# Designs tried in a protein design run: designed miniproteins, single chains. Part 51

Each design is a single chain, and the fold is of that chain. pLDDT is the mean over its residues in the fold that is shown.

## One batch from the design tools (miniprotein)

Design m1766
Fold by ESMFold2-Fast:
Structure m1766 (fold): chain A 66 residues (1-66)
Amino acid sequence: SAAERARARAAFAAHDRDGDGRLTYAELTEVLRSLGFDPLPGEVLGADRDGDGYVDWDEFEALLAR
């Protein structure tokens, strides 16, 4: 929903300390926990679709959309 997307975007931005539009796996785990999820390590790894060790907004939004 639009409300879920807005909350997710705010949480992403709050944990994107460098302002580069990317999260580390640790930061992504904290974002997901702040949104009420308890992700397994494999789920966090699976969100990194390009395998660069970071998760950008598009990958994060795709994870939330399933």
Scores: mean pLDDT 73

Design m1767
Fold by ESMFold2-Fast:
Structure m1767 (fold): chain A 90 residues (1-90)
Amino acid sequence: MLERLKELIKEDIEFALERSKTLPEDARSQVEKLVEETLDKVAAAKTPREAYATHVELVVGLNELAGKYKEPVIGETASEIWERMQELLA
């Protein structure tokens, strides 16, 4: 379970980075910073709960950036990541 959650978070990070390529520099830089912080937290996670909490923090952070920069791509990315998380709980 823990390793699967870490793999999924890493996939979602790559997805967020790929979609951020179309963003203005300021917004892209903040997404990149958020994903770097998320990678550090993922590496440090010792339980499935900690990994899941890190995944939730990524989604929350992306939604905050979407609101701040008014960039639909960031909000869409957050929504798609959250849908993937729900698949793990189903």
Scores: mean pLDDT 81

Design m1768
Fold by ESMFold2-Fast:
Structure m1768 (fold): chain A 93 residues (1-93)
Amino acid sequence: SPLLEEVEREEERARREFLAEAAERLYNAEKDKGAFSSLEEAYGPAELAIRYGEGVGGPLVPQTPVGQAVAAEAAELAEELRRRREEARRLEE
């Protein structure tokens, strides 16, 4: 289905862009505290915060305000992407 394929590509782009943005936000918020040696090190914690927000992460609750904000925004993005996929499926009926 061309419509579902496009929605899946948009979901992948949105998730990839959000992960990159989340990693940068975590890096910038904590760089003065020496929490990360590089931006690349922030990607792991960002992915964990996103997975926690999506309800698929382990028991590692984000402990920083930025990590908590990332988790909340990840939950909102996941719901929006789910709604878009459901609408695309309905339009293909």
Scores: mean pLDDT 79

Design m1769
Fold by ESMFold2-Fast:
Parts: sequence; structure tokens; C-alpha cells
Structure m1769 (fold): chain A 81 residues (1-81)
Amino acid sequence: MMSAAEFEARAAALEAETDEVAARIRRASPEEAQRLLQEAVARLSAVADELLAAGVPEARVHDVAGAQATRLLDALAAVEA
């Protein structure tokens, strides 16, 4: 089972990575933004699977992954506006 401290560290790292990708999406062309979003969503799915395998409760994993997905979608919406 993953410790609370390990989970918080992983969540913080994922949030920082998502902030960097979101910033890149906002500066990208619409085509590149779509590609970056697709890659980031695949990465979020992989991290979610790793957290579930480590014994983190499903609800907590979905909350963290969902928050990061929302940030990425907001960045894409800004480029498409």
C-alpha cells in the first residue's frame, strides 16, 4: 500500500507535470494542442493504473486524475476559442 506521503508526492508531481503541459497547450497550434492533450491523457491513465496497483482507493485516484484532465481540457478550450 502506498503511504499518504508517497501519494501526496506523486499527486504533486502529476499536478506540476500537468501545469507544464497545459502551458504548452495554450501556446500551441490547435493541431499540436490536440496531440499534446492526447499524450497527456494517456499519461494520466498510466499514472492512475500505477496508483490503483499500489493500493490507493479508486475514488482518490479518480479525483486526482479528473482534476488534471479538467486542467488539460480548459487549456485546449482556450486555444480553440
Scores: mean pLDDT 82

Design m1770
Fold by ESMFold2-Fast:
Structure m1770 (fold): chain A 75 residues (1-75)
Amino acid sequence: MEELKEKARENLRQAEEAARAGDVEGARMYAGAAAGLASDVPEIKPEVIERLLRIAEESTPEVAEAFREAAKLIE
């Protein structure tokens, strides 16, 4: 359980770094991975959704769309 939470947060950090670097593919992959991990841990979903949407707010349109889609997947 703890391990999955840590991996989700690690992927969120990687997604944020990729977004800042303009790496759209990397950002999409890491955001998707974080969302997937959060799907198996209901208690972390709100945190992951909030983080994804926060990064999207500060990103380019392409990256923002990928992050919002990942957040919607968790829902």
Scores: mean pLDDT 79

Design m1771
Fold by ESMFold2-Fast:
Structure m1771 (fold): chain A 70 residues (1-70)
Amino acid sequence: AAEELLREAEEARRGGEELVRGMENKAKELQDSDPSNSATAQQYLQMAEDARRELERAVEELLELARRLE
């Protein structure tokens, strides 16, 4: 039902936020471990931003579907 989709959207957002933070933490760890990993760390930061944007789209789609079901 619509209620279930709303709950899934909330959980997807929470899980996605943790994933994004994981990528950011990975980037920092790479930079701290070896400066030669700077470029790779920067790529993880970019992926984190892209993942956050995609998460927002997915959540919005679930919310729209829930509204359609009424």
Scores: mean pLDDT 78

Design m1772
Fold by ESMFold2-Fast:
Structure m1772 (fold): chain A 88 residues (1-88)
Amino acid sequence: LIEEARKKLEEIREEAIRLVKEHEVEEVSEEELLRLAREDPEEAAAVQIASEAARELGIDRPVRLAPEARERLLELAREREELAEKVK
């Protein structure tokens, strides 16, 4: 059901925004992000989710969160990818 998937995607977005608000952010260069996309796609996906949430808060640069939040971001990245597969 598209409505259910949309609701879960919004929950993922809200959780990512909460993580960015509650944790310190580190800037990631575009060069580092491209390297991660080739060598560690999961970490690149986590950085992408954090960066999208950071943009909602006015931060225009790719960002990485503190290690405490990183594991949760990886879970969110996997959940988002799984939802994308279900709507195919």
Scores: mean pLDDT 78

Design m1773
Fold by ESMFold2-Fast:
Structure m1773 (fold): chain A 92 residues (1-92)
Amino acid sequence: KIEEAIRLVEEALRLAEESGDKVVKKIAERALELLREAEVNPSEELLRELEIQLGLAGIVLGVSKLIGNKKAKEAADLVIEGLQLAIEAIKK
């Protein structure tokens, strides 16, 4: 459900801000923008953008693991979970 996806990404943004990692924060902010747009007007174009952001969040998760930033990793994990839930909700 898209409301649950939004809640997860809002928590991710909070953790990203606490992490001090500007890249993770930017990914969380963009994901939240897209989820809010999808809540009002879901479309194939938005679905493609969500899938692209999911790929980018996976890369950011990998980088966060390599540098050992635990809060950035947790934020990236929540962005991935929220994006996956939103993609599934739009496809149904």
Scores: mean pLDDT 84

Design m1774
Fold by ESMFold2-Fast:
Structure m1774 (fold): chain A 67 residues (1-67)
Amino acid sequence: MKITAKVPRDKIEELEKELKKIGALEVNYNPFSDEIEIVVPKENLDKAIEAIKKYGGEVLKTEELDL
């Protein structure tokens, strides 16, 4: 699963650590748009979304990937 979210810049470091802990395969932050792209296993999608919300982020889209 690929998630695109908008996240406060000051929360990115903490969110990235949490996402890596829950098994995120990729985490890519764009400092010009304050958007983060995350690749997670399908079973970890709900945990990733909750982490994003916990750090004040908004999920913009989710995409299913064959991983």
Scores: mean pLDDT 79

Design m1775
Fold by ESMFold2-Fast:
Structure m1775 (fold): chain A 70 residues (1-70)
Amino acid sequence: SEETLDYVVRSLVARGFPQPQAQQLAEQLLQEYPEDVVNRALVLTGAELPEASPEDYLQRLKVKLKELEA
């Protein structure tokens, strides 16, 4: 949904991703994974890594997405 896409983009921007990259990444994630899985992965990754570089956050997010999809 547009609401979910907007939320994912804002979440990634808050973690230090530039707006254009956050938009592209959010669209890719929502194409590859269900909305509920993406939302849960973002929340859980944020809780596990409250202070992390964008690169470290993205690596952990990808792992969490795979764990939640299974």
Scores: mean pLDDT 84

Design m1776
Fold by ESMFold2-Fast:
Structure m1776 (fold): chain A 95 residues (1-95)
Amino acid sequence: LEVPEHLTEAEYNHLIEQAEAAYAGSLEERVEFLGTLPGLYRLSEEERRRLAELPREDYLALVEAVAHVPKSAAVLTAIPGVSRRTALRILEGLQ
């Protein structure tokens, strides 16, 4: 698992562990966790709920992609269930 340049391996591993713990919990816990992430905290609650309802693999792929601070919407739209509109809003929130 490649670590983002701006995080330590320990920080990145902790983030992924938090993401997995939130996914194992309730939908509300997943929505709350996503609301703490750069790019995602500025999304509407409805958009965050939709992302929280993604299958585990796609949800984790989204968290990993956001942690790497993507430069292109294509990285986010490659994840099933992430619309182009949502991807662009995530990118705007990361800037």
Scores: mean pLDDT 81

Design m1777
Fold by ESMFold2-Fast:
Structure m1777 (fold): chain A 85 residues (1-85)
Amino acid sequence: MEEVEREAARLAAEALPEVGLVEAGRLAAEYAVEKVGLPSNVQPVSELSDEQLRGAAVEALALYLEVEEGLPPEEALRRAKELAA
């Protein structure tokens, strides 16, 4: 699970400059669902709003910054939000 989340985060971060936040968030969510499945009580990726997808992209970027750059969670989230603006 955590390894899949890390890989999804990397994919979103690498795609972000080319596709933007909504599409980066969609890629991260689709990758996670493909690898581990989606719980039956959770919205499928196709039903997520643009705001939910942007949120997913910010979370993925924050995780990527924590893992790849070694940033503390608070700093990683702050930088991810700045990149999202």
Scores: mean pLDDT 71

Design m1778
Fold by ESMFold2-Fast:
Structure m1778 (fold): chain A 92 residues (1-92)
Amino acid sequence: GSGFLDKLADEMIKNAKETIEEAKKVAEEARSQGREDYVQKLEETIKKIEEAIKKLNEAREKGDVPGMIAAMNELRKLIKEAKKLIDEVKKE
C-alpha cells in the first residue's frame, strides 16, 4: 500500500483504541446505574471496533488497498456509533 494509506490506518487505529477505552469506562458507569441496554450496546460496539481493527491490519499485511479502504470506512462508522452511545449515556 501507499505510505499515506498506512499513516491514515495508524491514525484510525489510534482513534479507535481511544474510543474503545472511553466506551469501556462509560459501559462501567452504565452498569453501575442499571442501564443494561446501554451496557449491551456499548459492549457490542466495542467488539465490532476490535473486529474492524483486525480486518484493517489483515488487509495491510496483504497489501490489499481496497480492503484497507473498506475496513477504514467500517471503522469510521463504528467510531461514530460508539461516540453517539457515549454521548447518550453522559447526557442522562
Scores: mean pLDDT 87

Design m1779
Fold by ESMFold2-Fast:
Structure m1779 (fold): chain A 87 residues (1-87)
Amino acid sequence: MDEERAYEAAREEVERGEAAAAEALARLAAGDTEGALAAAEAAQEHLLRAARRVEEAGLEEHAEKLREQARGVLEATRALAAAVEAA
């Protein structure tokens, strides 16, 4: 089924995105703002790939939620990195 295959493929990308987001948080905690931003960009890319896979299956609401999550991860990491650099 196209929907099931899309969820399976998207799941792998979501798992990679979650791992990259966790790495970004760990890097921020260590004061590595450059590494944190790189990890957040990787998380965004994985989540956007997941969004494309579910969109191709006609699951637009799920794709939109994944795009929002991708934007949120990068925006939050940029804001936190700027705060660390300003301190």
Scores: mean pLDDT 82

Design m1780
Fold by ESMFold2-Fast:
Structure m1780 (fold): chain A 84 residues (1-84)
Amino acid sequence: MEKLKEEAEKNIEKAKELKEKVDEKTKKIAEKAIEEFKKAKETGDEKLLERGKAMTSAVEMSKELDEGVEEVSRAVKRVVERNE
């Protein structure tokens, strides 16, 4: 029980941090992950903890993809604006 609660709390913090770094659609997944972790902490349900982890992993992958797309977009915009 104690170990599950500690793990859930750590994952809640990670999901909250990711939520601040992602777009609105991905933010909803991060919020749902946080809710799953809160329920896991309250009930001791390991399945909810695992589900939350899967959602957090998806948010991390989405963030990495979005950051890559933004970087490419910025590079393209600079080339277009410079007209060099």
Scores: mean pLDDT 73

Design m1781
Fold by ESMFold2-Fast:
Structure m1781 (fold): chain A 63 residues (1-63)
Amino acid sequence: IEEIDSLKKAEEIEKEAEKTGKKPKGLVVLVDDRFGGGNGLAINYAKDLAKKWGIPILDIRYV
């Protein structure tokens, strides 16, 4: 299970999964006021990764 708190973190998780062949069992999305209007981008990126890997989004948390 991996936590996504930014687009950069989502990209790092994707790169690590491609490098190791090990996909996370699920994703948790952390959204904060720093994203402003970018919250949708992080959530959509996480949804695309979940669909691509066949894993659930376990939670979307506001921090």
Scores: mean pLDDT 72

Design m1782
Fold by ESMFold2-Fast:
Structure m1782 (fold): chain A 89 residues (1-89)
Amino acid sequence: EPPLSAEQQEIKKRLEELGLEIQRNHSDEKTIEGAELAGELMAQVKGLPDVERFGEMGRRMAEAALNNTPEALAEGRRISEEVRALVAA
């Protein structure tokens, strides 16, 4: 695995800090922010195009998981399938 760039390392640190904060206070806003950053970091590390799209997919998936409605669950499944298709390509 190639070493992370300084920018990627900074995003990873922010994700670690957000993860610890979420564990302590279960902040929905921080959970969504963390998912967005995780999506962006994954896309950057894998050299995938549309880093912002992976961030948006992470955000939408976290929002769907936090809203336990049938519609939100269906949206979460759709996003998961889209991410799997893009990563498998």
Scores: mean pLDDT 69

Design m1783
Fold by ESMFold2-Fast:
Structure m1783 (fold): chain A 98 residues (1-98)
Amino acid sequence: DVAEVLRKLYEQGASPEDIVVEVITVLYNFTPEQVELVRRAVEILSQVKDKPSVELGQQILELEKQGLPREVIDLMSTLLNLLENGAPLEELIKLLNS
């Protein structure tokens, strides 16, 4: 399922942010409410990469308090970094199966 989702998103030229949201949603079978937390986390993580700040760090902690596990946030950060650096599809699939 995740490999098929990744393939389709790559073929569509989806943004790294859109790929991360869809992959995490499928991998964890998240509810619409949890998907909203994932979308917020992706927005924050994209900003932290370019200009880290105390305020962005506090927003990540708030998402953890709202029920988004740290392991999921860490995986999202790793996926964003790999996608933005042009990692091939097979490396992302390998990471998600680890």
Scores: mean pLDDT 79

Design m1784
Fold by ESMFold2-Fast:
Structure m1784 (fold): chain A 60 residues (1-60)
Amino acid sequence: MTEELYERIRKRLEEAKAAGYSDEELQLTAVRIAKEALDEGYPVEEVSLAAARAYREVMA
């Protein structure tokens, strides 16, 4: 697995949080980014782990 996907998702979520997105908006944003990664051909397992990790770290 590559850390590239995790860093990409984390950066986008950090930008959204800095812009004033609510917790609910951040959850929806994470889901949207995950769907984009799936459309790019990333494996479901890799996307799920990367998105969950990025979201948890941004919300901490």
Scores: mean pLDDT 79

Design m1785
Fold by ESMFold2-Fast:
Structure m1785 (fold): chain A 86 residues (1-86)
Amino acid sequence: ARREAALRAEIAIGVAMVAGAVLLVVSKKLGSPYVPEAQALLDEAAALDAQLAALVAAGGPVAAFTDLLARADALIARLRALMRQM
């Protein structure tokens, strides 16, 4: 249960980080006015990654990993919405 919850959070945060990084690079190349928003979303993904690493090290509860997964899923939705506005 905990290992599965942790792995799901890891995958979702990893997806958000890769998508955010690629979006930022592409936005800069296009001269998009949305570069600051892309940077902010990437920074949020990096913060979630740091929180996940700390939670794994501490052996935190399943509920905390589930919360991180929900936050990562919400961030992925915001990244997709931003991509559609560009």
Scores: mean pLDDT 87

Design m1786
Fold by ESMFold2-Fast:
Structure m1786 (fold): chain A 80 residues (1-80)
Amino acid sequence: SLPEEVAEALRALLGAFMNAGHEELGVELGQRLSKILPHVPEEQWAELAAALRAAADLARAGRIDDAVATVEQIIERFSR
């Protein structure tokens, strides 16, 4: 099971993209994130949750390109 902090941050991120009118993009990014989650070390869960919340804040502010870039940086870091 995901730590509650990470699960909450993911829900916040998806909700932010949906509320910004980018539901399909939010779902795609969420699916890509779900594939890397088993590869994230436990010591990095708090950092991951903080980065996901930062991306959600960017999406809520209408800074969609910055939010996407933040999520893609997370995916790239943990997909290797």
Scores: mean pLDDT 83

Design m1787
Fold by ESMFold2-Fast:
Structure m1787 (fold): chain A 86 residues (1-86)
Amino acid sequence: MPSIEELARALREEAAARISDRGELTLVGTAIHGMVEMIRAGESIEKMEETAKKLLETFRKLGVSEEVLEFTERALKELIEHYKKL
């Protein structure tokens, strides 16, 4: 199984290939990095899931595109699910 760091790198590379807007790409990269740091800190799964929901709500309020929102939701869910299986 890939490490959480390897999964996060793959997700950031996928984001860079799919997201043309530099601002949106930066937001997605920050969200992925923040989730990895929560996992490394041993935060609860409940706190990670609530943080992911709040991040997605914030991105919607900032006017982030639907495609980028869908990618961000999937990426954060994949990170949390990977952690649950460790």
Scores: mean pLDDT 85

Design m1788
Fold by ESMFold2-Fast:
Parts: C-alpha cells; structure tokens; sequence
Structure m1788 (fold): chain A 97 residues (1-97)
C-alpha cells in the first residue's frame, strides 16, 4: 500500500495523468480510470492529487498531523473557494472518527 502511494506521488510530479488515474483505480476498484481522470482535470489537476497522495502516505506512516496538513492543501487546490473554517470542520470530524 505505501509503495503504491509513493508511485502515485512520482507519477503526479512527472505530470503523468494516465499513470495517476490507473494507480488510483487499482486502489479503489469501484471507481473507473475515466472517472478519476475527469476528477483530476476538474479538481485542481495533478497538484491536488500529489498533496492527497502525500496525505495518504503520512497516514500510513502514523504521521496524522502531517497527513491532515497535506489533505487540507489538496482540498484548497481542488476547491479554492472552500472557506478555511469548512476545511477545519472536516479535519476535526476526521480526527474524532
């Protein structure tokens, strides 16, 4: 699992949308490669995916604080009009769960 997120980060840094979509689809079979590609194109591109993948990697390493920081960065890039308070509410809900 950790190796897969590291591969996603590398593909995103290389600008390889196809590789990122295929890697993400391999982690979540219920989501198609086409749906992921569309989400990347509309949701802040590869930069948002790169931060989201780093967040997942930090969670797997037990670095919860760093994971939440990168998740917030991904959210802000994908949805730039999201108020800071809304992002904080989501992060607090995830911490409690």
Amino acid sequence: MKEKWEEIIKAAEAGDVEAVAELLASLEPSVSVEEIKEAIETGGGLEAIRYAAKAALYLLEGKREEALEYAAKAQKIAFPDTPEERVQEVLEALKKK
Scores: mean pLDDT 68

Design m1789
Fold by ESMFold2-Fast:
Structure m1789 (fold): chain A 103 residues (1-103)
Amino acid sequence: EKEEKAKKARYELVNKLLFTPEKPITLEDIRKLAKELAENGDVEGARFILELLARSRNPQSPEVVDLAKLILEELIKAGHTEEARRMAEFLAPHVPELLEFVR
């Protein structure tokens, strides 16, 4: 991947959408984005989305938990198992359900 500036601009847009109170992003939208990032080998992009979910106002909500699990599963399917495990460990204090991916 190239153009770190372009990636950060894209992630800033995603952050803005995720934290918009009136127009939340759907689970399907984020799942599609995470899958695309993982397939393109953009592990850092997927990590950024997971960090945004952990910093959300409701990190333990079922929707956030399910979404985080889906992102980790897509990373594992794409061959990024080590990165997925590290992300799960980092998020576990906010999303305990993710401990399954560490063990």
Scores: mean pLDDT 65

Design m1790
Fold by ESMFold2-Fast:
Structure m1790 (fold): chain A 96 residues (1-96)
Amino acid sequence: MAEAEVHVAAEGDLPAGGSMDVEYTLTNTSSTAQTYNVHVVLQWKEADGSTFSVVAKSETVTLAAGESKTVKATAKNPFDFTLKNAKVVVVASQAA
């Protein structure tokens, strides 16, 4: 079964051309080795309440039973304006 884990790794205002370094620990709590698709996503909220996102990094991680791995990435603001209330979200989903 595909399960997704979502964690907010960093948040704040992100200026034009600025970046956020993020670190999140992914743990395999199952009794078997699992492969995860990991996406590091930069999200921000517009004044109208709409949420937007861009994928900063994607990788595949295989963890043995009970193993942990630290996922590190840099999310950069690709726009020429400040992203208010920006956050970096790590989404890990089990590969089939």
Scores: mean pLDDT 74

Design m1791
Fold by ESMFold2-Fast:
Structure m1791 (fold): chain A 90 residues (1-90)
Amino acid sequence: MNERKKEIYEQLFEKRKEALEEGGLAAYFNVKSVTDENIQKLVELHINWRKANEDNEAAVEVAEQELELLAEKLEELGYEDLAEEVRSYL
């Protein structure tokens, strides 16, 4: 494994965590707003992107941390079914 690649993923996780803490789900997904109509699609797109990178060893540890962070926030906001779906990919 390239240690530099692992460091880059860890830095991306920290930025994602900060975005979620400061701007909520809209900042996490990098969209203008999160609505009940678009939240499911945004979660599905994010899960699919993470799943496509599961074979990438450098992404594995960070991807799990990002999915846990997303699941916890979804549960806090009352999207329990979506949080359970996210956790199913952990």
Scores: mean pLDDT 72

Design m1792
Fold by ESMFold2-Fast:
Structure m1792 (fold): chain A 75 residues (1-75)
Amino acid sequence: AALAEAEARGLAHQPLIKAVNLAREGKLEEAAELLSETLGLPREKAEEVARRIHEAKSEAEIGAILDEAIALARE
């Protein structure tokens, strides 16, 4: 699971969960800021991730988006 992968990397679950909830609520700027801070992503990438989470139709899609974002943050 995406959250388990984040935990394995020592990333804080609470900020990541909050960012997902903000994005799902349509608060994309706040979600992007928190994703950028939590994952170390460039702002432009964090904004794209937040938008994709907002547009996601299932928890599985959100999980896949987070897995991709965490993989990008590893670089």
Scores: mean pLDDT 74

Design m1793
Fold by ESMFold2-Fast:
Structure m1793 (fold): chain A 96 residues (1-96)
Amino acid sequence: MEAEKAREEIETLAQTAVDVARSGLEAMKREAEKDPERAKALFDATSAAVEGLIARIRELAEKHPEVKEFADQAIEKVRQTLNEAREEYERLLAEK
């Protein structure tokens, strides 16, 4: 029961982190045409927010060791999404 709630919280945090990364990328794309320095600052802020959510997932796994493998998988998915967003950002800046 408690481990099941921890899994649900981890799923919610992971989905929030994915959504933050995707929304941040879209906002950054809009700014990149107007102000590339602001776009970079926005991406840096988005990366920091996602890392904060990953830290919260790790804290839940530390309190509930039985969900550690699930948390590790969720973190991997979040990091993959953030890396894809970073690659897209770097590509947009390089193609100018």
Scores: mean pLDDT 82

Design m1794
Fold by ESMFold2-Fast:
Structure m1794 (fold): chain A 69 residues (1-69)
Amino acid sequence: ALTPVELRRGEEAAVGLAVDYLRSLPSPTQQHIAQVSAAVTDALFGGKLPAARLQKVREAVTAQVTAHF
């Protein structure tokens, strides 16, 4: 199980990785933001969280990434 500190650090890492990758693209679309945010979240948390919690983390990461654009 992830601690609250590990979860927070992982979310911040996911946001940073997604934002950096999307900024390397010439014209990131809302679809790119959603797909990259989900992919990074699944890579960092997949298999470590129950499906319902993983979905909430995907939503939180996607919202934070979207705020950078």
Scores: mean pLDDT 82

Design m1795
Fold by ESMFold2-Fast:
Structure m1795 (fold): chain A 109 residues (1-109)
Amino acid sequence: LAEEVMRLIGRGVSEIIETVEKYVELSDELKAVIEKNFLKLYATVSAYVNEGKFDEALENARTLFDQLIDDVEALLKKEGNEKVDEVRKAMREVSDRFLKQLEELLKAS
């Protein structure tokens, strides 16, 4: 289970990066924001999964994905990027797919 969750988180972050790159240039600052949020997501969700706290793992994954989207949106707004709304919507779709897959993995356990 932990390995499957780790793999799902890695795929989710890769999909976020690919999604963002379709709309905006991936600056060093933007990469750092995504990486920082990925490390938090990985550490937090893996800890709860290892403790068998699946409801907390899912709830924290939702909160941390929301934080990732908010942090990316804030940086793009600060930079005056006109594609903020498109990026936010696309990231939300990746988040929704990830959370559904995480919920299914945890329910199967």
Scores: mean pLDDT 84

Design m1796
Fold by ESMFold2-Fast:
Structure m1796 (fold): chain A 116 residues (1-116)
Amino acid sequence: APSLEEQRERLERALRELRERELARAVATHKLSPEQARIVAEAVEELAERLLEEVMRAVEEGASLEEIGRRARELLEERIRELTERYNLSPEQAGIVRGIGYDLLGRMLYEVGRLR
């Protein structure tokens, strides 16, 4: 079985590629200005890092996929509220960050499931 460090590295690479693609799509779809795109990108990057840490902690603890998903969704909703206030996100921008967050979570759960 791959080590926890190897699992983290695989997730980090997959999430970076997905994050870049999803951000580019959101910028094009929502016609975000360069400033709006930067703010959304910063919020998504921070959210992705927090989700990865929670997923890796749960994996290390031997949690089930169901439990990992539950914990990560709870963290996601908490972090979206915090990021919305701290970055002063519009409802549209908060929706974009949430959507990307759930796409990243889905990818993490898929990759973790493949390692079992």
Scores: mean pLDDT 87

Design m1797
Fold by ESMFold2-Fast:
Structure m1797 (fold): chain A 94 residues (1-94)
Amino acid sequence: RLSEEEIERIKEIIEEIATEAAEKLKKAKTQDEMDAIRQESLERVRKLTEDFSEEEKEFTITVAGIVLQEMVDAKLAGKEIKVVPIKFLVPPPE
């Protein structure tokens, strides 16, 4: 299991990246622009977690991918893009 300190560090990274991605997504006009923002944001998560343990890195990338996809889906549906806290007690949907 990940420690509370590791979970807090993961939350900080995801919140930072999601906040930046939300600002970019608000200005995006095409699906290609939204996909590019999602990929760029995931690449930044990989870079920020390169010194992490494999378990912590994999978990962070997976959770970030879900958050970024939900933000893209919200933009496409005309809904407000919000950075929502991840409930780490609930496993990501399969």
Scores: mean pLDDT 73

Design m1798
Fold by ESMFold2-Fast:
Order: structure tokens, then C-alpha cells, then sequence
Structure m1798 (fold): chain A 78 residues (1-78)
């Protein structure tokens, strides 16, 4: 339960830190906010929390790709 939520929080934090290092501070803050809201809202349902967190990350990647960035290649480096 709580351990899975901590791993999701760590994943979201690492992704947001990658965005900040790439100069996308506003997008990083948005991802951090969406991840935290998902974890708090679905703390009793880890599967739904995971789905919401993954959704937030994928939306951010989509935004970066729309901006002409190779987001998957650049963001896997933590």
C-alpha cells in the first residue's frame, strides 16, 4: 500500500527533476502537482493511483513532443 505510493511519488519526482534540468520548470511543477493530487486522491487504491500518475507523466511527454523535443530520449537520463 504505502510503499507502492512512495515508489510512485519517487517516480514522479524523478521525472519532474528531469524536466527542471531541461529548463521546463512550469511543466515540472504541473507534473509534481498532478502526481501529488493523484496519490492523495487514490491513496486507498494503488492501481488507480498508478494509472493517474502514469497519465500525468504521459501528458507531459506529449506536451514536450509537441514542442519538437525528443522527450523519451532526453528524460530517461536522471
Amino acid sequence: MDEKLKELERFGRSFAESLRRAGHDALAELVEKEVKESLEKYKDNPSKAASSVVGAVLRAIGDLLDQGLDAPSKLVKL
Scores: mean pLDDT 74

Design m1799
Fold by ESMFold2-Fast:
Structure m1799 (fold): chain A 64 residues (1-64)
Amino acid sequence: SSQDKQRQIAILESVKAVLQGSIDFLNKLISKETDPDRVKKLQSEVKKLQDQRDQVDKQIQKLQ
């Protein structure tokens, strides 16, 4: 039903907001990190979260 789709979209938007918060937090850590190896590790974690956010966006798009 359309109500079920709207509920699922709202849940996915909430998941997306949590993922974005984690991305923003890690980017703040990267901005203060002086060790290139640690920067690379943190950037890899950001990329993983961005990929998860993009998957959530695709799920939202399919429900619209």
Scores: mean pLDDT 90

